# Designs tried in a protein design run: designed miniproteins, single chains. Part 45

Each design is a single chain, and the fold is of that chain. pLDDT is the mean over its residues in the fold that is shown.

## One batch from the design tools (miniprotein)

Design m1554
Fold by ESMFold2-Fast:
Structure m1554 (fold): chain A 66 residues (1-66)
Amino acid sequence: GPRRSVADLGGAFSMEQAGALGKANLGPEAKVTVTPDRAVAEGPSGRAVVTRAADGTGWIVESESE
C-alpha cells in the first residue's frame, strides 16, 4: 500500500532513478534488491547502493563514480 514517507516524489523518485541508473551502468543482468530502507544494484561492472537517511526523511545515494 502507499506510504506517506515515500509519497515525497523526491525520496521515491531518487531511489527509483538510482536503481535505473545502476542497471544502465551495470547492464541488463544487474540484480536490484529493494527493501524499505535500502536498495542495492549489483552487476558485472560494479555496484551501486541507495540507503535511507539517518533521520529517516530521505535517501543517500552512493554511485560507482570514484
Scores: mean pLDDT 54

Design m1555
Fold by ESMFold2-Fast:
Structure m1555 (fold): chain A 110 residues (1-110)
Amino acid sequence: MREGRAVDEEGNLLAEARGEHGQDGEVSGGEPGDWAGAAVVSALAGLETDPLARARAEVEAVLAYAGIEIVDVESEETPEARRIRVVAEGLDAEGKRRRVTIEARVEAAP
């Protein structure tokens, strides 16, 4: 996270520094962009671990604000790569329910 504010008296980051719109997470006037899909796929990579499960919950909260719900998640691991497929449903700019499928391939690190 980028530091935009001073820390509090106890050395903790202020909420404002963490919630700066520099991450454009909530894009109030915009539409859900590729950043939301990429964040979901990234957060779900290895979601079996606590840190990634927490990241997923945070991403789901942001997506819910944008009217997007995760309806399916598939993960396939091979010796060469891990493939993650996420199916999400949300409202488009016309208020019509749409389904989006996001697929990412993460190469196995040696």
Scores: mean pLDDT 51

Design m1556
Fold by ESMFold2-Fast:
Structure m1556 (fold): chain A 57 residues (1-57)
Amino acid sequence: DARLAESEARAAAIAPQARAQLATAAFADGEVTLTVSYTDEEGRPVERTITIVREAA
């Protein structure tokens, strides 16, 4: 898989940031917004906002 290394690097960069923010964040109305940063395949920094929504079953 030619994209595996990029996917792994992105996951490795995002996971600790998401975990740290979730440890202190409180869900409001079933959602929380996180900001994460990682390096793309060209070595450029990328910042992204992720909204996590709790799925109602």
Scores: mean pLDDT 66

Design m1557
Fold by ESMFold2-Fast:
Structure m1557 (fold): chain A 73 residues (1-73)
Amino acid sequence: SAMLEELRRKAREMAREELEWLKREGRPLEELLKAVEERRAYARERGLEDDPRLQLAIEAAREVYEEEKRELE
């Protein structure tokens, strides 16, 4: 599972970088979730929704978004 641990770590790091970019640009933080949901919908139409990279990206985006929202209240 070293590969999955590394992929999960990278996914969280990428999501965090994207969230910080949205904050600096004054863009809605919900755009982080919108991007992964659009990617998920596209993958589902093609039978690729079970791709572990996609699942990790969705999990990371939601976790990072929830953490930020909790801090902002």
Scores: mean pLDDT 82

Design m1558
Fold by ESMFold2-Fast:
Structure m1558 (fold): chain A 94 residues (1-94)
Amino acid sequence: SMREEIVEEFVERLVEELKKESAHLDEIERALRETTAPTPTAAAYARMVLAALPPVKKGDLEAAKEAIRRAIEALPPAAQAALDRLADQMAAAR
Protein backbone atom coordinates (compact mmCIF):
# COMPACT_ATOMS: atom_id res chain seq x y z
CA SER A 1 0.00 0.00 0.00
CA MET A 2 2.82 2.49 0.80
CA ARG A 3 4.43 1.85 -2.61
CA GLU A 4 1.06 2.37 -4.34
CA GLU A 5 0.55 5.68 -2.45
CA ILE A 6 4.03 6.95 -3.48
CA VAL A 7 3.48 5.88 -7.12
CA GLU A 8 0.09 7.67 -7.18
CA GLU A 9 1.68 10.87 -5.76
CA PHE A 10 4.41 10.64 -8.42
CA VAL A 11 1.81 10.06 -11.19
CA GLU A 12 -0.26 13.07 -10.05
CA ARG A 13 2.81 15.34 -9.81
CA LEU A 14 4.04 14.33 -13.28
CA VAL A 15 0.62 15.02 -14.84
CA GLU A 16 0.46 18.44 -13.11
CA GLU A 17 3.96 19.33 -14.40
CA LEU A 18 3.02 18.31 -17.97
CA LYS A 19 -0.22 20.32 -17.66
CA LYS A 20 1.88 23.43 -16.81
CA GLU A 21 3.95 22.81 -19.99
CA SER A 22 0.81 22.52 -22.19
CA ALA A 23 2.10 25.09 -24.76
CA HIS A 24 5.29 23.05 -25.33
CA LEU A 25 4.11 19.40 -25.31
CA ASP A 26 4.89 18.83 -29.03
CA GLU A 27 8.43 20.18 -28.54
CA ILE A 28 8.93 17.98 -25.46
CA GLU A 29 7.71 14.90 -27.37
CA ARG A 30 10.05 15.62 -30.32
CA ALA A 31 13.06 16.18 -28.02
CA LEU A 32 12.41 12.94 -26.09
CA ARG A 33 11.96 10.89 -29.29
CA GLU A 34 15.08 12.38 -30.98
CA THR A 35 17.42 12.22 -27.95
CA THR A 36 19.00 9.03 -26.59
CA ALA A 37 18.51 8.87 -22.80
CA PRO A 38 21.89 8.96 -20.97
CA THR A 39 20.86 6.61 -18.10
CA PRO A 40 18.24 3.91 -17.35
CA THR A 41 16.56 6.37 -14.92
CA ALA A 42 16.35 9.05 -17.65
CA ALA A 43 15.00 6.41 -20.09
CA ALA A 44 12.30 5.45 -17.54
CA TYR A 45 11.25 9.11 -17.16
CA ALA A 46 11.17 9.59 -20.95
CA ARG A 47 9.01 6.46 -21.30
CA MET A 48 6.49 7.71 -18.72
CA VAL A 49 6.37 11.24 -20.18
CA LEU A 50 5.89 9.92 -23.74
CA ALA A 51 3.05 7.65 -22.55
CA ALA A 52 1.31 10.61 -20.84
CA LEU A 53 1.67 13.18 -23.67
CA PRO A 54 -1.17 12.02 -26.00
CA PRO A 55 -3.90 12.05 -23.28
CA VAL A 56 -2.51 15.30 -21.75
CA LYS A 57 -2.70 16.96 -25.21
CA LYS A 58 -6.39 15.93 -25.31
CA GLY A 59 -7.00 17.28 -21.78
CA ASP A 60 -7.78 13.76 -20.50
CA LEU A 61 -5.80 13.82 -17.25
CA GLU A 62 -7.30 10.56 -15.94
CA ALA A 63 -6.17 8.73 -19.12
CA ALA A 64 -2.74 10.37 -18.65
CA LYS A 65 -2.47 8.98 -15.10
CA GLU A 66 -3.48 5.49 -16.33
CA ALA A 67 -0.92 5.68 -19.17
CA ILE A 68 1.86 6.51 -16.68
CA ARG A 69 0.82 3.61 -14.39
CA ARG A 70 0.92 1.19 -17.36
CA ALA A 71 4.29 2.57 -18.48
CA ILE A 72 5.73 2.00 -14.97
CA GLU A 73 4.47 -1.62 -14.99
CA ALA A 74 6.03 -2.17 -18.45
CA LEU A 75 9.52 -0.86 -17.51
CA PRO A 76 12.49 -3.27 -17.19
CA PRO A 77 13.23 -4.42 -13.59
CA ALA A 78 16.33 -2.18 -13.33
CA ALA A 79 14.30 0.90 -14.31
CA GLN A 80 11.46 -0.05 -11.93
CA ALA A 81 14.01 -0.38 -9.09
CA ALA A 82 15.47 3.05 -9.96
CA LEU A 83 11.97 4.61 -9.85
CA ASP A 84 11.26 2.88 -6.51
CA ARG A 85 14.46 4.44 -5.09
CA LEU A 86 13.46 7.86 -6.47
CA ALA A 87 9.96 7.51 -4.97
CA ASP A 88 11.53 6.62 -1.60
CA GLN A 89 13.78 9.72 -1.81
CA MET A 90 10.82 11.95 -2.70
CA ALA A 91 8.82 10.54 0.23
CA ALA A 92 11.78 11.09 2.61
CA ALA A 93 12.07 14.74 1.44
CA ARG A 94 8.44 15.42 2.49
Scores: mean pLDDT 78

Design m1559
Fold by ESMFold2-Fast:
Structure m1559 (fold): chain A 74 residues (1-74)
Amino acid sequence: MDEVIEKAKEFIEKLKRNPELTPEQEAEVNSLLRELFRAIDEAVAAGDEQKARELGNLLSELVKLIHEARKKKL
């Protein structure tokens, strides 16, 4: 669980510094988005509303940054 949060935060910081997506990063982003959705489902099932909210906020921020990175691609 914490690993997904750390990975999401690290990717967010990378996109903030360099808003470019390589083919490898595109694949990593798709994998990360799937893991975030699963983590949210698990947190909701466990009744951990705080964790679900944190994961949801990370998902929202990541999607926003991905959209911005794709706009600046060329």
Scores: mean pLDDT 78

Design m1560
Fold by ESMFold2-Fast:
Structure m1560 (fold): chain A 76 residues (1-76)
Amino acid sequence: MKEIKKSEIEEFVKSLPVGTKIEITLPDGRPSSGPITILEGQEGAIAKALSKVPVGSKLTVTLPNGEKEEYLIVED
């Protein structure tokens, strides 16, 4: 599992290709929401929303090619 600083989330999400799916697991292990798919024109809104996710949350990122990466949100 990779680590991502809270301040890097917005830029990171904006760098992801359209069609990427993101799942959020809160620090207590509960899912924050259902899977979010990055659609064309939605990148900025999704990036801003994800930047508000608390430290200790996990992001499961599924790229359009099916590859999965996990990120732990850490304090700056």
Scores: mean pLDDT 77

Design m1561
Fold by ESMFold2-Fast:
Parts: C-alpha cells; sequence; structure tokens
Structure m1561 (fold): chain A 80 residues (1-80)
C-alpha cells in the first residue's frame, strides 16, 4: 500500500547515509514498493539495498542473507 511506502520512505529519510542500518531501511522500502506493485521503484531500492549491505559500515547480522534476497527479487523483476 502507499501508506507502507510512505512509512518506509520516512524511515529511510531518518536514517543517516553512513548508518549501519541503511541497508535494512532501503531493503524494507524495496519490499513496500513491490507490495504496492511499483516494480520499477522496488528494483531501484533493492539495487541500493545490496550496495548498502555490502558496505563495510553495515553491521546487520542478516546482511548477507538480505542482500541475497534483494538480488533474487531484483533478478525476478528484471526478467519480467
Amino acid sequence: SMEAVEEARARLAATPRDSPDLGRATYELGLAYEAAGDLAMAALAYHEAVKAFRSPRDTDPDREALAARAEARLAEIRAR
């Protein structure tokens, strides 16, 4: 829903660019866009989430698994 997209965007806007939480916030935005049917914006968010998760500043214990999920979702969207 657009409400979920706005909430995820607000969370990302409140997240500093150098934050260890940037990857998760961007990944959640990708999920929100995908659920809303905005596949183009979901693809952009997943691409940015993968970059953030692979940054040495990211300390999320699930970052490798979340990056793999984001890559899989991005590949599926691009195949459409």
Scores: mean pLDDT 81

Design m1562
Fold by ESMFold2-Fast:
Structure m1562 (fold): chain A 96 residues (1-96)
Amino acid sequence: MSFEESFEKAEEEKQEKILEEMAINTPALRAILELLKENRDAPWEELEEKAEKIAEETLKKAKEEYEKKKFSKKELEEKAKEFMELQREIEELVAE
């Protein structure tokens, strides 16, 4: 019984950390996807430096916002869902 309680707490903490990480990175992925969509005819090597800069700036702002206002569980879940969708679209665009 004590093992089940420890396991549930570990799972909740792990899930929360995953959702938080996804939520914080969601704006950065959105910015990268927009860059790729606007420059679909440009090779990745030309876009890589721009994507890195945009991702760094967006991630920094997202972390600062999250530290000031913690997202609700519902907001984290919605942002995590968007993260997964954005990651898939980016993979399709970068992979050909």
Scores: mean pLDDT 73

Design m1563
Fold by ESMFold2-Fast:
Parts: C-alpha cells; structure tokens; sequence
Structure m1563 (fold): chain A 79 residues (1-79)
C-alpha cells in the first residue's frame, strides 16, 4: 500500500521538476495519492502517465525514463 503511494509520489516529483509550469497539479496528485486507496492511486498513476506521454517532447529522456520506471513500479506493486 505505502510503496504504491510512494512510487506515484516519486513519479509526480520527477514530472514536477521536468514540467515546472504544471508543478501545482503534480503536487495535488501526490497529496491525493497519499490519502487514497489503491484503486484511486492506480487511476492517478494513469493520469501521470497520460501527462508524461502528452508532454514527452518537453521532457528530457532521463526524466521520461525515471518517471516511467516509477509508474511501472506503482502498477506492479498494485497487483
């Protein structure tokens, strides 16, 4: 449970650094993830993945890989 939330929060943190214009949105997603059940956290991971793919041209390959790895870990832990 906690590890899933931590993975989503880490992905949001990476994306906030790569996309500072949307930092407040990522901070809101991270706070919601900390308070939510697994199903909601998985939905939030999906939202972060959607934003990451949509904004991929604004992100470095390093940030894309790191955020993608964190989101993959969240999905695997939420089994």
Amino acid sequence: MEAVREAVVEAARILAKGLPAERARFEAIAEEARASDVATVVALAGELNRIMVERKFELSSQDLQAAGDALTRAYELAL
Scores: mean pLDDT 81

Design m1564
Fold by ESMFold2-Fast:
Structure m1564 (fold): chain A 84 residues (1-84)
Amino acid sequence: MLTLSSEVDASGKATITTPNGEVVDLTAYVPNAKPGELVVAPVDPETGEVDTSKIELISNLSSEEAAKLVGETLLEVGDLLEEE
């Protein structure tokens, strides 16, 4: 399962680009999100579409779910940006 995440910017928006190249505004699904909060969006690996019913603030996830998503994100960022 692919999970994408984005931080809410100073304008109150968090956007992701799906594997299909579609740009999705996650804050439309979490209207109480504040700047600096992390929004997560699971993506169906077969269709490349965001499951909008599962878009959630990382703070609303269980500690285990949050740790898994943060761990996967940190590994992905580490692989891509380790020498930045």
Scores: mean pLDDT 67

Design m1565
Fold by ESMFold2-Fast:
Structure m1565 (fold): chain A 108 residues (1-108)
Amino acid sequence: MTAEEAEKLVDLAKEYIKKLIENDPGMTPEEKEQAIKLIDKLAEEVKKALRDYLNGKISVEEFNKRIDEASKKAKEEAEKLLTPEQAERVKKYIDSFKNFAKSLAEKA
């Protein structure tokens, strides 16, 4: 898998997660907008980590560490911006995205 192919797959996963957020009945439009912005930021960090990993610049351990740190930061921002109930919803979307990113690295 090339870095370009991996970035395209991340963008597809990002669009899928955004659609899930847009259709989540437990969130207000304002909460959905904040959640989408968090997913956009996480996707950019994931694409950078995948690019560095697939170009041989970092190890799989360093890649996984960056994904874990980016996901943790996104969850912490969700807790600051959203109510506890809505933060738990967004954390599930963040975990799905994290697991997808790690699966791409394992298959490369």
Scores: mean pLDDT 86

Design m1566
Fold by ESMFold2-Fast:
Structure m1566 (fold): chain A 61 residues (1-61)
Amino acid sequence: MPELTEEQREEVLDIFIDGLAAGKTPEEIAREVSERLGLDLTPEEVIAIAMDYIFERGKER
């Protein structure tokens, strides 16, 4: 997986959370990430990035 900046990971997380709240599928969320950030990510990679970022933020407490 290509190295993402912290800002890119935060954008992926924001798109993921907003997409889930709006009832979007993981495929629709991955498409929005690709269109907005220019990242060629699968739905599985988007979920993994969002979950890893949530986990790391939890450890900062």
Scores: mean pLDDT 76

Design m1567
Fold by ESMFold2-Fast:
Structure m1567 (fold): chain A 77 residues (1-77)
Amino acid sequence: AHRLDDARAAKLEALLARLEEELRAVPGVKSARVRLVRNDDGTYAIHASLEYEDEARDAVALRAAELFARVAAEVGL
């Protein structure tokens, strides 16, 4: 987990909202929810919940990893 100021946290929340929409657009995804959670030590964690067709599992996992890596790079995580 990384310590974020309010401005970086707001940017990350906006990027996570876009990530959620992109995950929902992946073929085989039934629902996606991505949220930012603040820990007691002032660090943040990303919590993601995905429902998908079993046949799309590997494709969804690969796409999710690519999208998370992009968000992490954009916020300097």
Scores: mean pLDDT 74

Design m1568
Fold by ESMFold2-Fast:
Structure m1568 (fold): chain A 70 residues (1-70)
Amino acid sequence: AREAALEAALREARRLGLSDEVARAVAQAVLDNGGELTGEQIERLARELGISVEQALRLAVAALQGIAEA
């Protein structure tokens, strides 16, 4: 689960031109919240990581999909 979420987030982050650190932070947030991230949590992550809300959402969705497919 953790490795699948991280690998999926890393792949999406590289596609978006984002750092591996950003991918790891979003994947960990998804795992820590059992796959549920509220809109407020996504907005906070985007602000803390210096990325857009759309980018944070795409990374969170990729991490969730990675878990579901593993």
Scores: mean pLDDT 81

Design m1569
Fold by ESMFold2-Fast:
Structure m1569 (fold): chain A 98 residues (1-98)
Amino acid sequence: VDQLVAQAQQLLAQAQALLDKPNPTVADVQQALDLVQQAFYIVMQLAKMGSPQAPGLAQQLSDIAKRIKDKATSLGDTQLATQASSLERQADQLLKQL
């Protein structure tokens, strides 16, 4: 459990670092989406295990997915924005179950 929490936190921190760049590229935003997607699978496992950290991590996932969607939209990447929107919806649905 502790290892999964640490992995999820590390992936989310890496995604945020990419989005916090002064001029994130489409490649940076795609990498951030991939990292958040990996974190989502870990948070789902934590939720199934009844981890008290799962709700907080699910909220962070939703927030970062929203940032990815907004950034992808600003860069004109409709496919990337759609993928991020789907992930945001999945994270919100997970959070409602916690």
Scores: mean pLDDT 85

Design m1570
Fold by ESMFold2-Fast:
Structure m1570 (fold): chain A 63 residues (1-63)
Amino acid sequence: SDEERARKGIELAEALLPLSADPARVQEYIDRAREALAAGDYKAAGEAAEPAVILSLTRPAAT
């Protein structure tokens, strides 16, 4: 379900946050996802959680 997907995304992003290259930006997406989840907007929560997870896993390109 959209709710389960959103909850899993938030949980994963929170677990990866300490390892992120940009924890402040990851936290912004997590906060947005949590607000949407609290409002019952599971679709919006999932849409915010996905960038949080991706950003928490990626590193800036090294030169």
Scores: mean pLDDT 78

Design m1571
Fold by ESMFold2-Fast:
Structure m1571 (fold): chain A 94 residues (1-94)
Amino acid sequence: MSPEQQAMVDELIAVAREAIAAGASFDEIIARVLEKGRELARRYGLSPEEFLAALETAFLELSADPAVTLSDQQQLAFAWRLGEAVEELRREME
């Protein structure tokens, strides 16, 4: 992973942990992570593929936290929002 992707992963995990500590819903945590991810991807000039890889890494690390247990519905919601974020970023790069 590039230093830029790792910096993104670290910041996304920090944002998610702050939201969890504040009592945010899982849907709100996903929304905040995706919003911050899009901003960071633009800042670091990441491709949609690099953005996706960084998001997947951050999500896997969060999923290892016992406080962030994913249901089937939450996994589907994340996949849907992830797809939208990647397509949005791709449109901005055209």
Scores: mean pLDDT 71

Design m1572
Fold by ESMFold2-Fast:
Structure m1572 (fold): chain A 98 residues (1-98)
Amino acid sequence: IEALIASLPPEAQARLEALLAELRAAGERFVALAREGASEAELRAAIEAYAAAARRLVELLRDLGLLSDAEADELIARIDAGIPRALADALAYAAELA
């Protein structure tokens, strides 16, 4: 996987690295909010931001020819299906801290 990223043009590699950093930051924000016992609205906004970053990453990988349209559609469907579960898990964790 790292070898594939290294074979990309520098501009494409920079865009991929920027999106990976955004995805990591969004994930860290969601985890921090869950640990702080944040409201459902704050947790939902954070997980939706994470999902949006993940979808942009999948779309970039498709545009770079690293994923087929079918593979990209499947990954986006999995991201969308994961939102309710991630939110439920975070709310359960926050309830234990309250």
Scores: mean pLDDT 78

Design m1573
Fold by ESMFold2-Fast:
Structure m1573 (fold): chain A 81 residues (1-81)
Amino acid sequence: SKEEEEAEKYIDKAVEAAEAGDYEEAREYLAKALKAADKIEDKSKGAALKTGAALRLIGIGIDQNSDELLEAVKEAIKEAE
């Protein structure tokens, strides 16, 4: 679906920003990805994309030893709820 494609694009942008150290941009894109995933008709697919996106950014934060990125992920999740 268009919503699935949109969520995937925002996930890719969030990951790129996180890897580049642009944590505010990563937060904004992750929030957009989570909101797009909520609109996916297949709720199981939407949930999988949301969980996968959050875990992927958490993994980057752990790898970079970045509390700032981990906080950005937490903020994005709260914004998308």
Scores: mean pLDDT 86

Design m1574
Fold by ESMFold2-Fast:
Structure m1574 (fold): chain A 86 residues (1-86)
Amino acid sequence: ALSDEEKIANIKTAAETLYRLAKARFPDDTALHARLEALLAEINAAKTVEEALAGFRRMLALLREQAPELAAVVDEAEAGLARLEA
């Protein structure tokens, strides 16, 4: 089983990866970038697994609403969260 610190680190890495992917896929969507940057900052400030998960779920919800082309990547990230709880 992963420690809480390892779970938080994995969530932060996943969030940064999604942020970089969204910036690469939608380079001119500055409004989306600003919203993702705010969420990434929140996730990076998380001190607990609960805080990191809450921020990451908000990021996934934003991407699902604003970037439907990334639906498959969002689905894989959600599956990854389920594995972190095992």
Scores: mean pLDDT 85

Design m1575
Fold by ESMFold2-Fast:
Structure m1575 (fold): chain A 95 residues (1-95)
Amino acid sequence: DVDLTIENLVKAGIPRELALALVANYAIQQGDFDTAVEVIRRLLEEGYYKVAKRLAERLVEKFPDNKDAWRVLAEIYEKLGETEKAEEYRQKAEA
């Protein structure tokens, strides 16, 4: 359970940003795309754009054929106001 893991890490004294990053990194390493995407989106919602960007870039690097990875990266670039890169990565997601 992703929510339980994050809350347990926070209760153990790990800052929320780091707890989210640790869970996302582990999910990427294990090939758990659904969990990685969920946690990366939570980082975006909570304003941790730089960490979310790095994690989405790692997801795409490891699994370039996963269209959902490119879609998440496009969403992050859109949030950052980098509209041209966001459009480029959206096209990768739809290819």
Scores: mean pLDDT 84

Design m1576
Fold by ESMFold2-Fast:
Structure m1576 (fold): chain A 79 residues (1-79)
Amino acid sequence: MLPEEEREKAEKYVREAEELARRALEEGKERAAIMAGASAGMGRIGLGVGEITGDGKFAVEGAEKGLENARKAVEGELL
């Protein structure tokens, strides 16, 4: 199990990314919602791997990267 601090931080980043995807979908921005949702999903995978391995840094960094990519997707800047 991850340290509580790292778990809470990673979960917060994943939830923020998922919320960005939900809002994009609600606004009719289907492409942005799909890309942000995929980014949130990757962050959740990173959290899951960190949980299994006990690597809190990996979990937090993966979730943070997922959130950053979700933000770029909503802003229309994803490659």
Scores: mean pLDDT 79

Design m1577
Fold by ESMFold2-Fast:
Structure m1577 (fold): chain A 57 residues (1-57)
Amino acid sequence: DGAALLRRAAEEWRRKAEEYEKLADQSTDPTVKEHYRQLAERYRSAAEALEAAAADL
């Protein structure tokens, strides 16, 4: 129940991380590229945390 919700949120955040990685790759401005990479890393870390929380339910 709660575990399923957390796993779905984790999958969504992984998807957002992938989208930000694409935006970073397509960006030519180094500052913008760095910001997108940081966002991708944050979403990836958050997804991992949600997966860990789901495993504990």
Scores: mean pLDDT 84

Design m1578
Fold by ESMFold2-Fast:
Structure m1578 (fold): chain A 59 residues (1-59)
Amino acid sequence: SMAAEKEKLAEEGERLLALAAATGDERQAVQGMELLIKAGLGEEKAREGMEKALQAGRS
């Protein structure tokens, strides 16, 4: 179903942001943001998640 596909996109996006937060990988952070937007998360909220992940990865 569309709902299940959206859920998988959100899970993958969150996973990529978590990985970016651990490694500082900018490509993973951007990809995670894009997947969250595709999953139906607002652009602003998805971008905020990406920025927080990158900040954590720079620590």
Scores: mean pLDDT 84

Design m1579
Fold by ESMFold2-Fast:
Structure m1579 (fold): chain A 73 residues (1-73)
Amino acid sequence: SAEFREELREMLALMNERYAELLARVKAGELDREELEELLREANARSGPEATALAFAVEMVLVDIRAEEKRAA
């Protein structure tokens, strides 16, 4: 349905937006891994598309951080 496609599109857009915001904050030194893990816990305690999008975005950033840590080691 058109409504389902719009909801999915909105969720994907929000996830990408949150991912970009979180990456920028990590790069600026405003947000570390421990704070990201706390954000993930908080997002998982909530329900709805905004919370789901945030949880996925945090997980994506944590994967990026882990990859960089492995390169630095």
Scores: mean pLDDT 84

Design m1580
Fold by ESMFold2-Fast:
Structure m1580 (fold): chain A 86 residues (1-86)
Amino acid sequence: NDVEQAQRLIDNLREIVARLRELLDRARRGEATHQDLLEAIGLVLRGIGDVFDIESLGIPEHIEEARRLYQEGVALFRDFLAEVDS
């Protein structure tokens, strides 16, 4: 079922965003490690794949939500990079 598959991918994107937020909080406390950086990069790459998979299903409301979550995740990742580069 394409709707159920799209919902699972959206739920995965929400988990990616939540984990990126946790990593950003760790970086803001000066606790970020090289392993946290590699994890953050992997999460962004996974998120791109999930967005492409959702777009391939062609359901407009899920595409819109996926793009919103992706933009949120990218913003969190950029903030994370700014903290670890300081």
Scores: mean pLDDT 87

Design m1581
Fold by ESMFold2-Fast:
Structure m1581 (fold): chain A 64 residues (1-64)
Amino acid sequence: HMKTYKLKVKDPKKAAERIKEYLEKHFGGEILEMKYDEKNNKAEIVFKDKSTGETYKLIIEKEK
């Protein structure tokens, strides 16, 4: 039962790239999976918090 969070942004691909950088460099997260669905402008990032061992899913969708 991983926690899922949703974000709506103008550029999901760019937002996913920036969030991945933040998670790896500043949060201390491990990226387990990253998907980008270009047809639907949707990105998914699954990451693990190395300190707690908890796994999270981020779904990034286009606004409108």
Scores: mean pLDDT 79

Design m1582
Fold by ESMFold2-Fast:
Structure m1582 (fold): chain A 64 residues (1-64)
Amino acid sequence: KEKKFELVEEYEKKFNEPELAEELKEMIEKGASADEIAEYLNEQGKNEAASYLVPRFVEIEREE
């Protein structure tokens, strides 16, 4: 969970999308999986965010 928050904060700083970062943090706090986040990002047309974040979220989940 903490590693997912750190990843979203890194993404926010790097790509300057604070509204997206805030939404993703809310989803993570509610226990959203990498698959659920991928679905959300793709529905919003955030393909760049999905390509960057989803594989890293999957890796975090695999480590836990």
Scores: mean pLDDT 78

Design m1583
Fold by ESMFold2-Fast:
Structure m1583 (fold): chain A 82 residues (1-82)
Amino acid sequence: SRAEELAKLRAELLATYEALADAIAAGDVEEAAKLVEEAMSKFISKEEAKKLAEEFREYLERADQAALAAEVRAFVAAAKAA
C-alpha cells in the first residue's frame, strides 16, 4: 500500500539523516557529501544531486559542524517522536 511505501521511505530517510549527523560530527565532510548526493538523487536529477552535494561539502568546511550535527540529530529525534 502507499502507506507502507511511505513508511519505508521515511525510515530510509531517517537512517540517512542519522548517518549524516554522525559523519558531520566526525568531521567526515566527504562521507557527509556522499550521503546528501545519495538521498537527493531520489528526488532530483543525478546532476543536480551532485551539485548540491558539492555545495554542501563547501558549506560544511566553513560551518560549525558540531552545532549542525546537533541540529540534524534534534530533527531526527523530533521526526521519530511524531
Scores: mean pLDDT 82

Design m1584
Fold by ESMFold2-Fast:
Structure m1584 (fold): chain A 62 residues (1-62)
Amino acid sequence: SPAEAQEQALLDQYQQQAAELKKQGDAAEAAGDKEKVLQVTKEMMRLLGDLQDQLLAIRRSA
């Protein structure tokens, strides 16, 4: 269905953005930058929340 295709596109976009944030987090951990690690963690949580809201919107429109 169109909704399934849209959900898959969002998941693919999320995976790409999450991978970039993981790279930033890993670099911060290697540098011992605890403040940056926390910032990246919060951004990951925000990204997941945005994904959940968008997925819910697709389901409600179907």
Scores: mean pLDDT 85

Design m1585
Fold by ESMFold2-Fast:
Structure m1585 (fold): chain A 94 residues (1-94)
Amino acid sequence: NMEKILAFAEGYKRALELAAQGKEEEALRALAEGISRATGDPSLAARLAALIAAGDEDGLAALLEEVQKTLEGWLNSLSEEEKKELLEYSKKLA
């Protein structure tokens, strides 16, 4: 589970760096890669890229909602100790 937390944290950090540079599409791709590694679904990055290329805002919103529910399920499966580690990594990224 720690490897998944680190994968998400690294993807999120990279997304923030790219967003600060005005590279919004690249930031979304970096975030998707982190989420794919965290959830174990490598198709998420490809699906996000396809929706961005198509300009499908409704599809993108639906995918993000699906990812959020998947992450909530994963988060609820974590132990209290793992949740504390996730919080500490979140603080380090702020």
Scores: mean pLDDT 71

Design m1586
Fold by ESMFold2-Fast:
Structure m1586 (fold): chain A 90 residues (1-90)
Amino acid sequence: MTEEDKIKHEIEKKYREEMKKNKKEKSLAAMYGHLAIKEEKLDEEQQKEVRELLKTSEFPVFGVKGVSEKDFEEGEKLAKEFLEELEKKK
């Protein structure tokens, strides 16, 4: 498993845990979706930062400079699709 694959697995696990806890809050869904998108283009150091952010939940993803509205829309869409997948498996 590559470092990228490893982080994707960690995101999925954290996303499932947080969504169960916080009842699929839109801001959290968009946050995890956005992070999943960014992972594909992150270097090793940035990937560590993403993992730390997932552990601490210390950030509002919206309003971050350097991220386009399109990126956030894509993140929200992916997060919603992931939630639907989890719901269907039950």
Scores: mean pLDDT 52

Design m1587
Fold by ESMFold2-Fast:
Structure m1587 (fold): chain A 88 residues (1-88)
Amino acid sequence: DAIETLRRAIEELRRLARDPSATPEEVYDLAVKALLEAMKQSEDKEVILAAIGAILRLIGLVLDGASPEELAREAIRELERILKMLEA
């Protein structure tokens, strides 16, 4: 279930955002895995395109040297957008 996958990922990202030992790589890996799973479970082109866009934006943040907290916040925003599309 894409909805449950996204909800679990959002909660885990919120925990990582509060964890001073979290790395950008951990945040990125968690977010991308959730986005890829949502893409595999969805036939909605809008959801697939939104997930691709989210992955590209998160890669950009990693390359720009974003902190784990910044990356987690943006990842949560991206996953919440897709979750809202699925719940609409």
Scores: mean pLDDT 85

Design m1588
Fold by ESMFold2-Fast:
Structure m1588 (fold): chain A 113 residues (1-113)
Amino acid sequence: AIPEVNPNDKLTLEALKYVLDEYGIKAPDEKIQELFDYLNPDPNKDYVSKKNLKKFLTREVQPNIPGFTTGEAMDLVKKADPENKEYITVAGLKTVLSDPRVKTFLKKNLNYK
């Protein structure tokens, strides 16, 4: 059985796979693992940190989206962690993926060429 994903749970690798599939972002497990490792480089944690989501949006996403400003990237980070808990929840990822530019970037960059 697929475990039920609670929107307030910390964003684990399993939750990331589930949310990406729910948003129509089809990617090989290897590419989803690479994304998760970027968002969680700390071996003592099993969830996405706010700091690494900020790095991803400003270093990887923003340069590839014309007109996407640092202010817009920072606004998405704030909306993904509105209580300033320093980690990303399932609901936080859904907020980021509600931006069609970010969703399109992930669809293009998680597919094998």
Scores: mean pLDDT 79

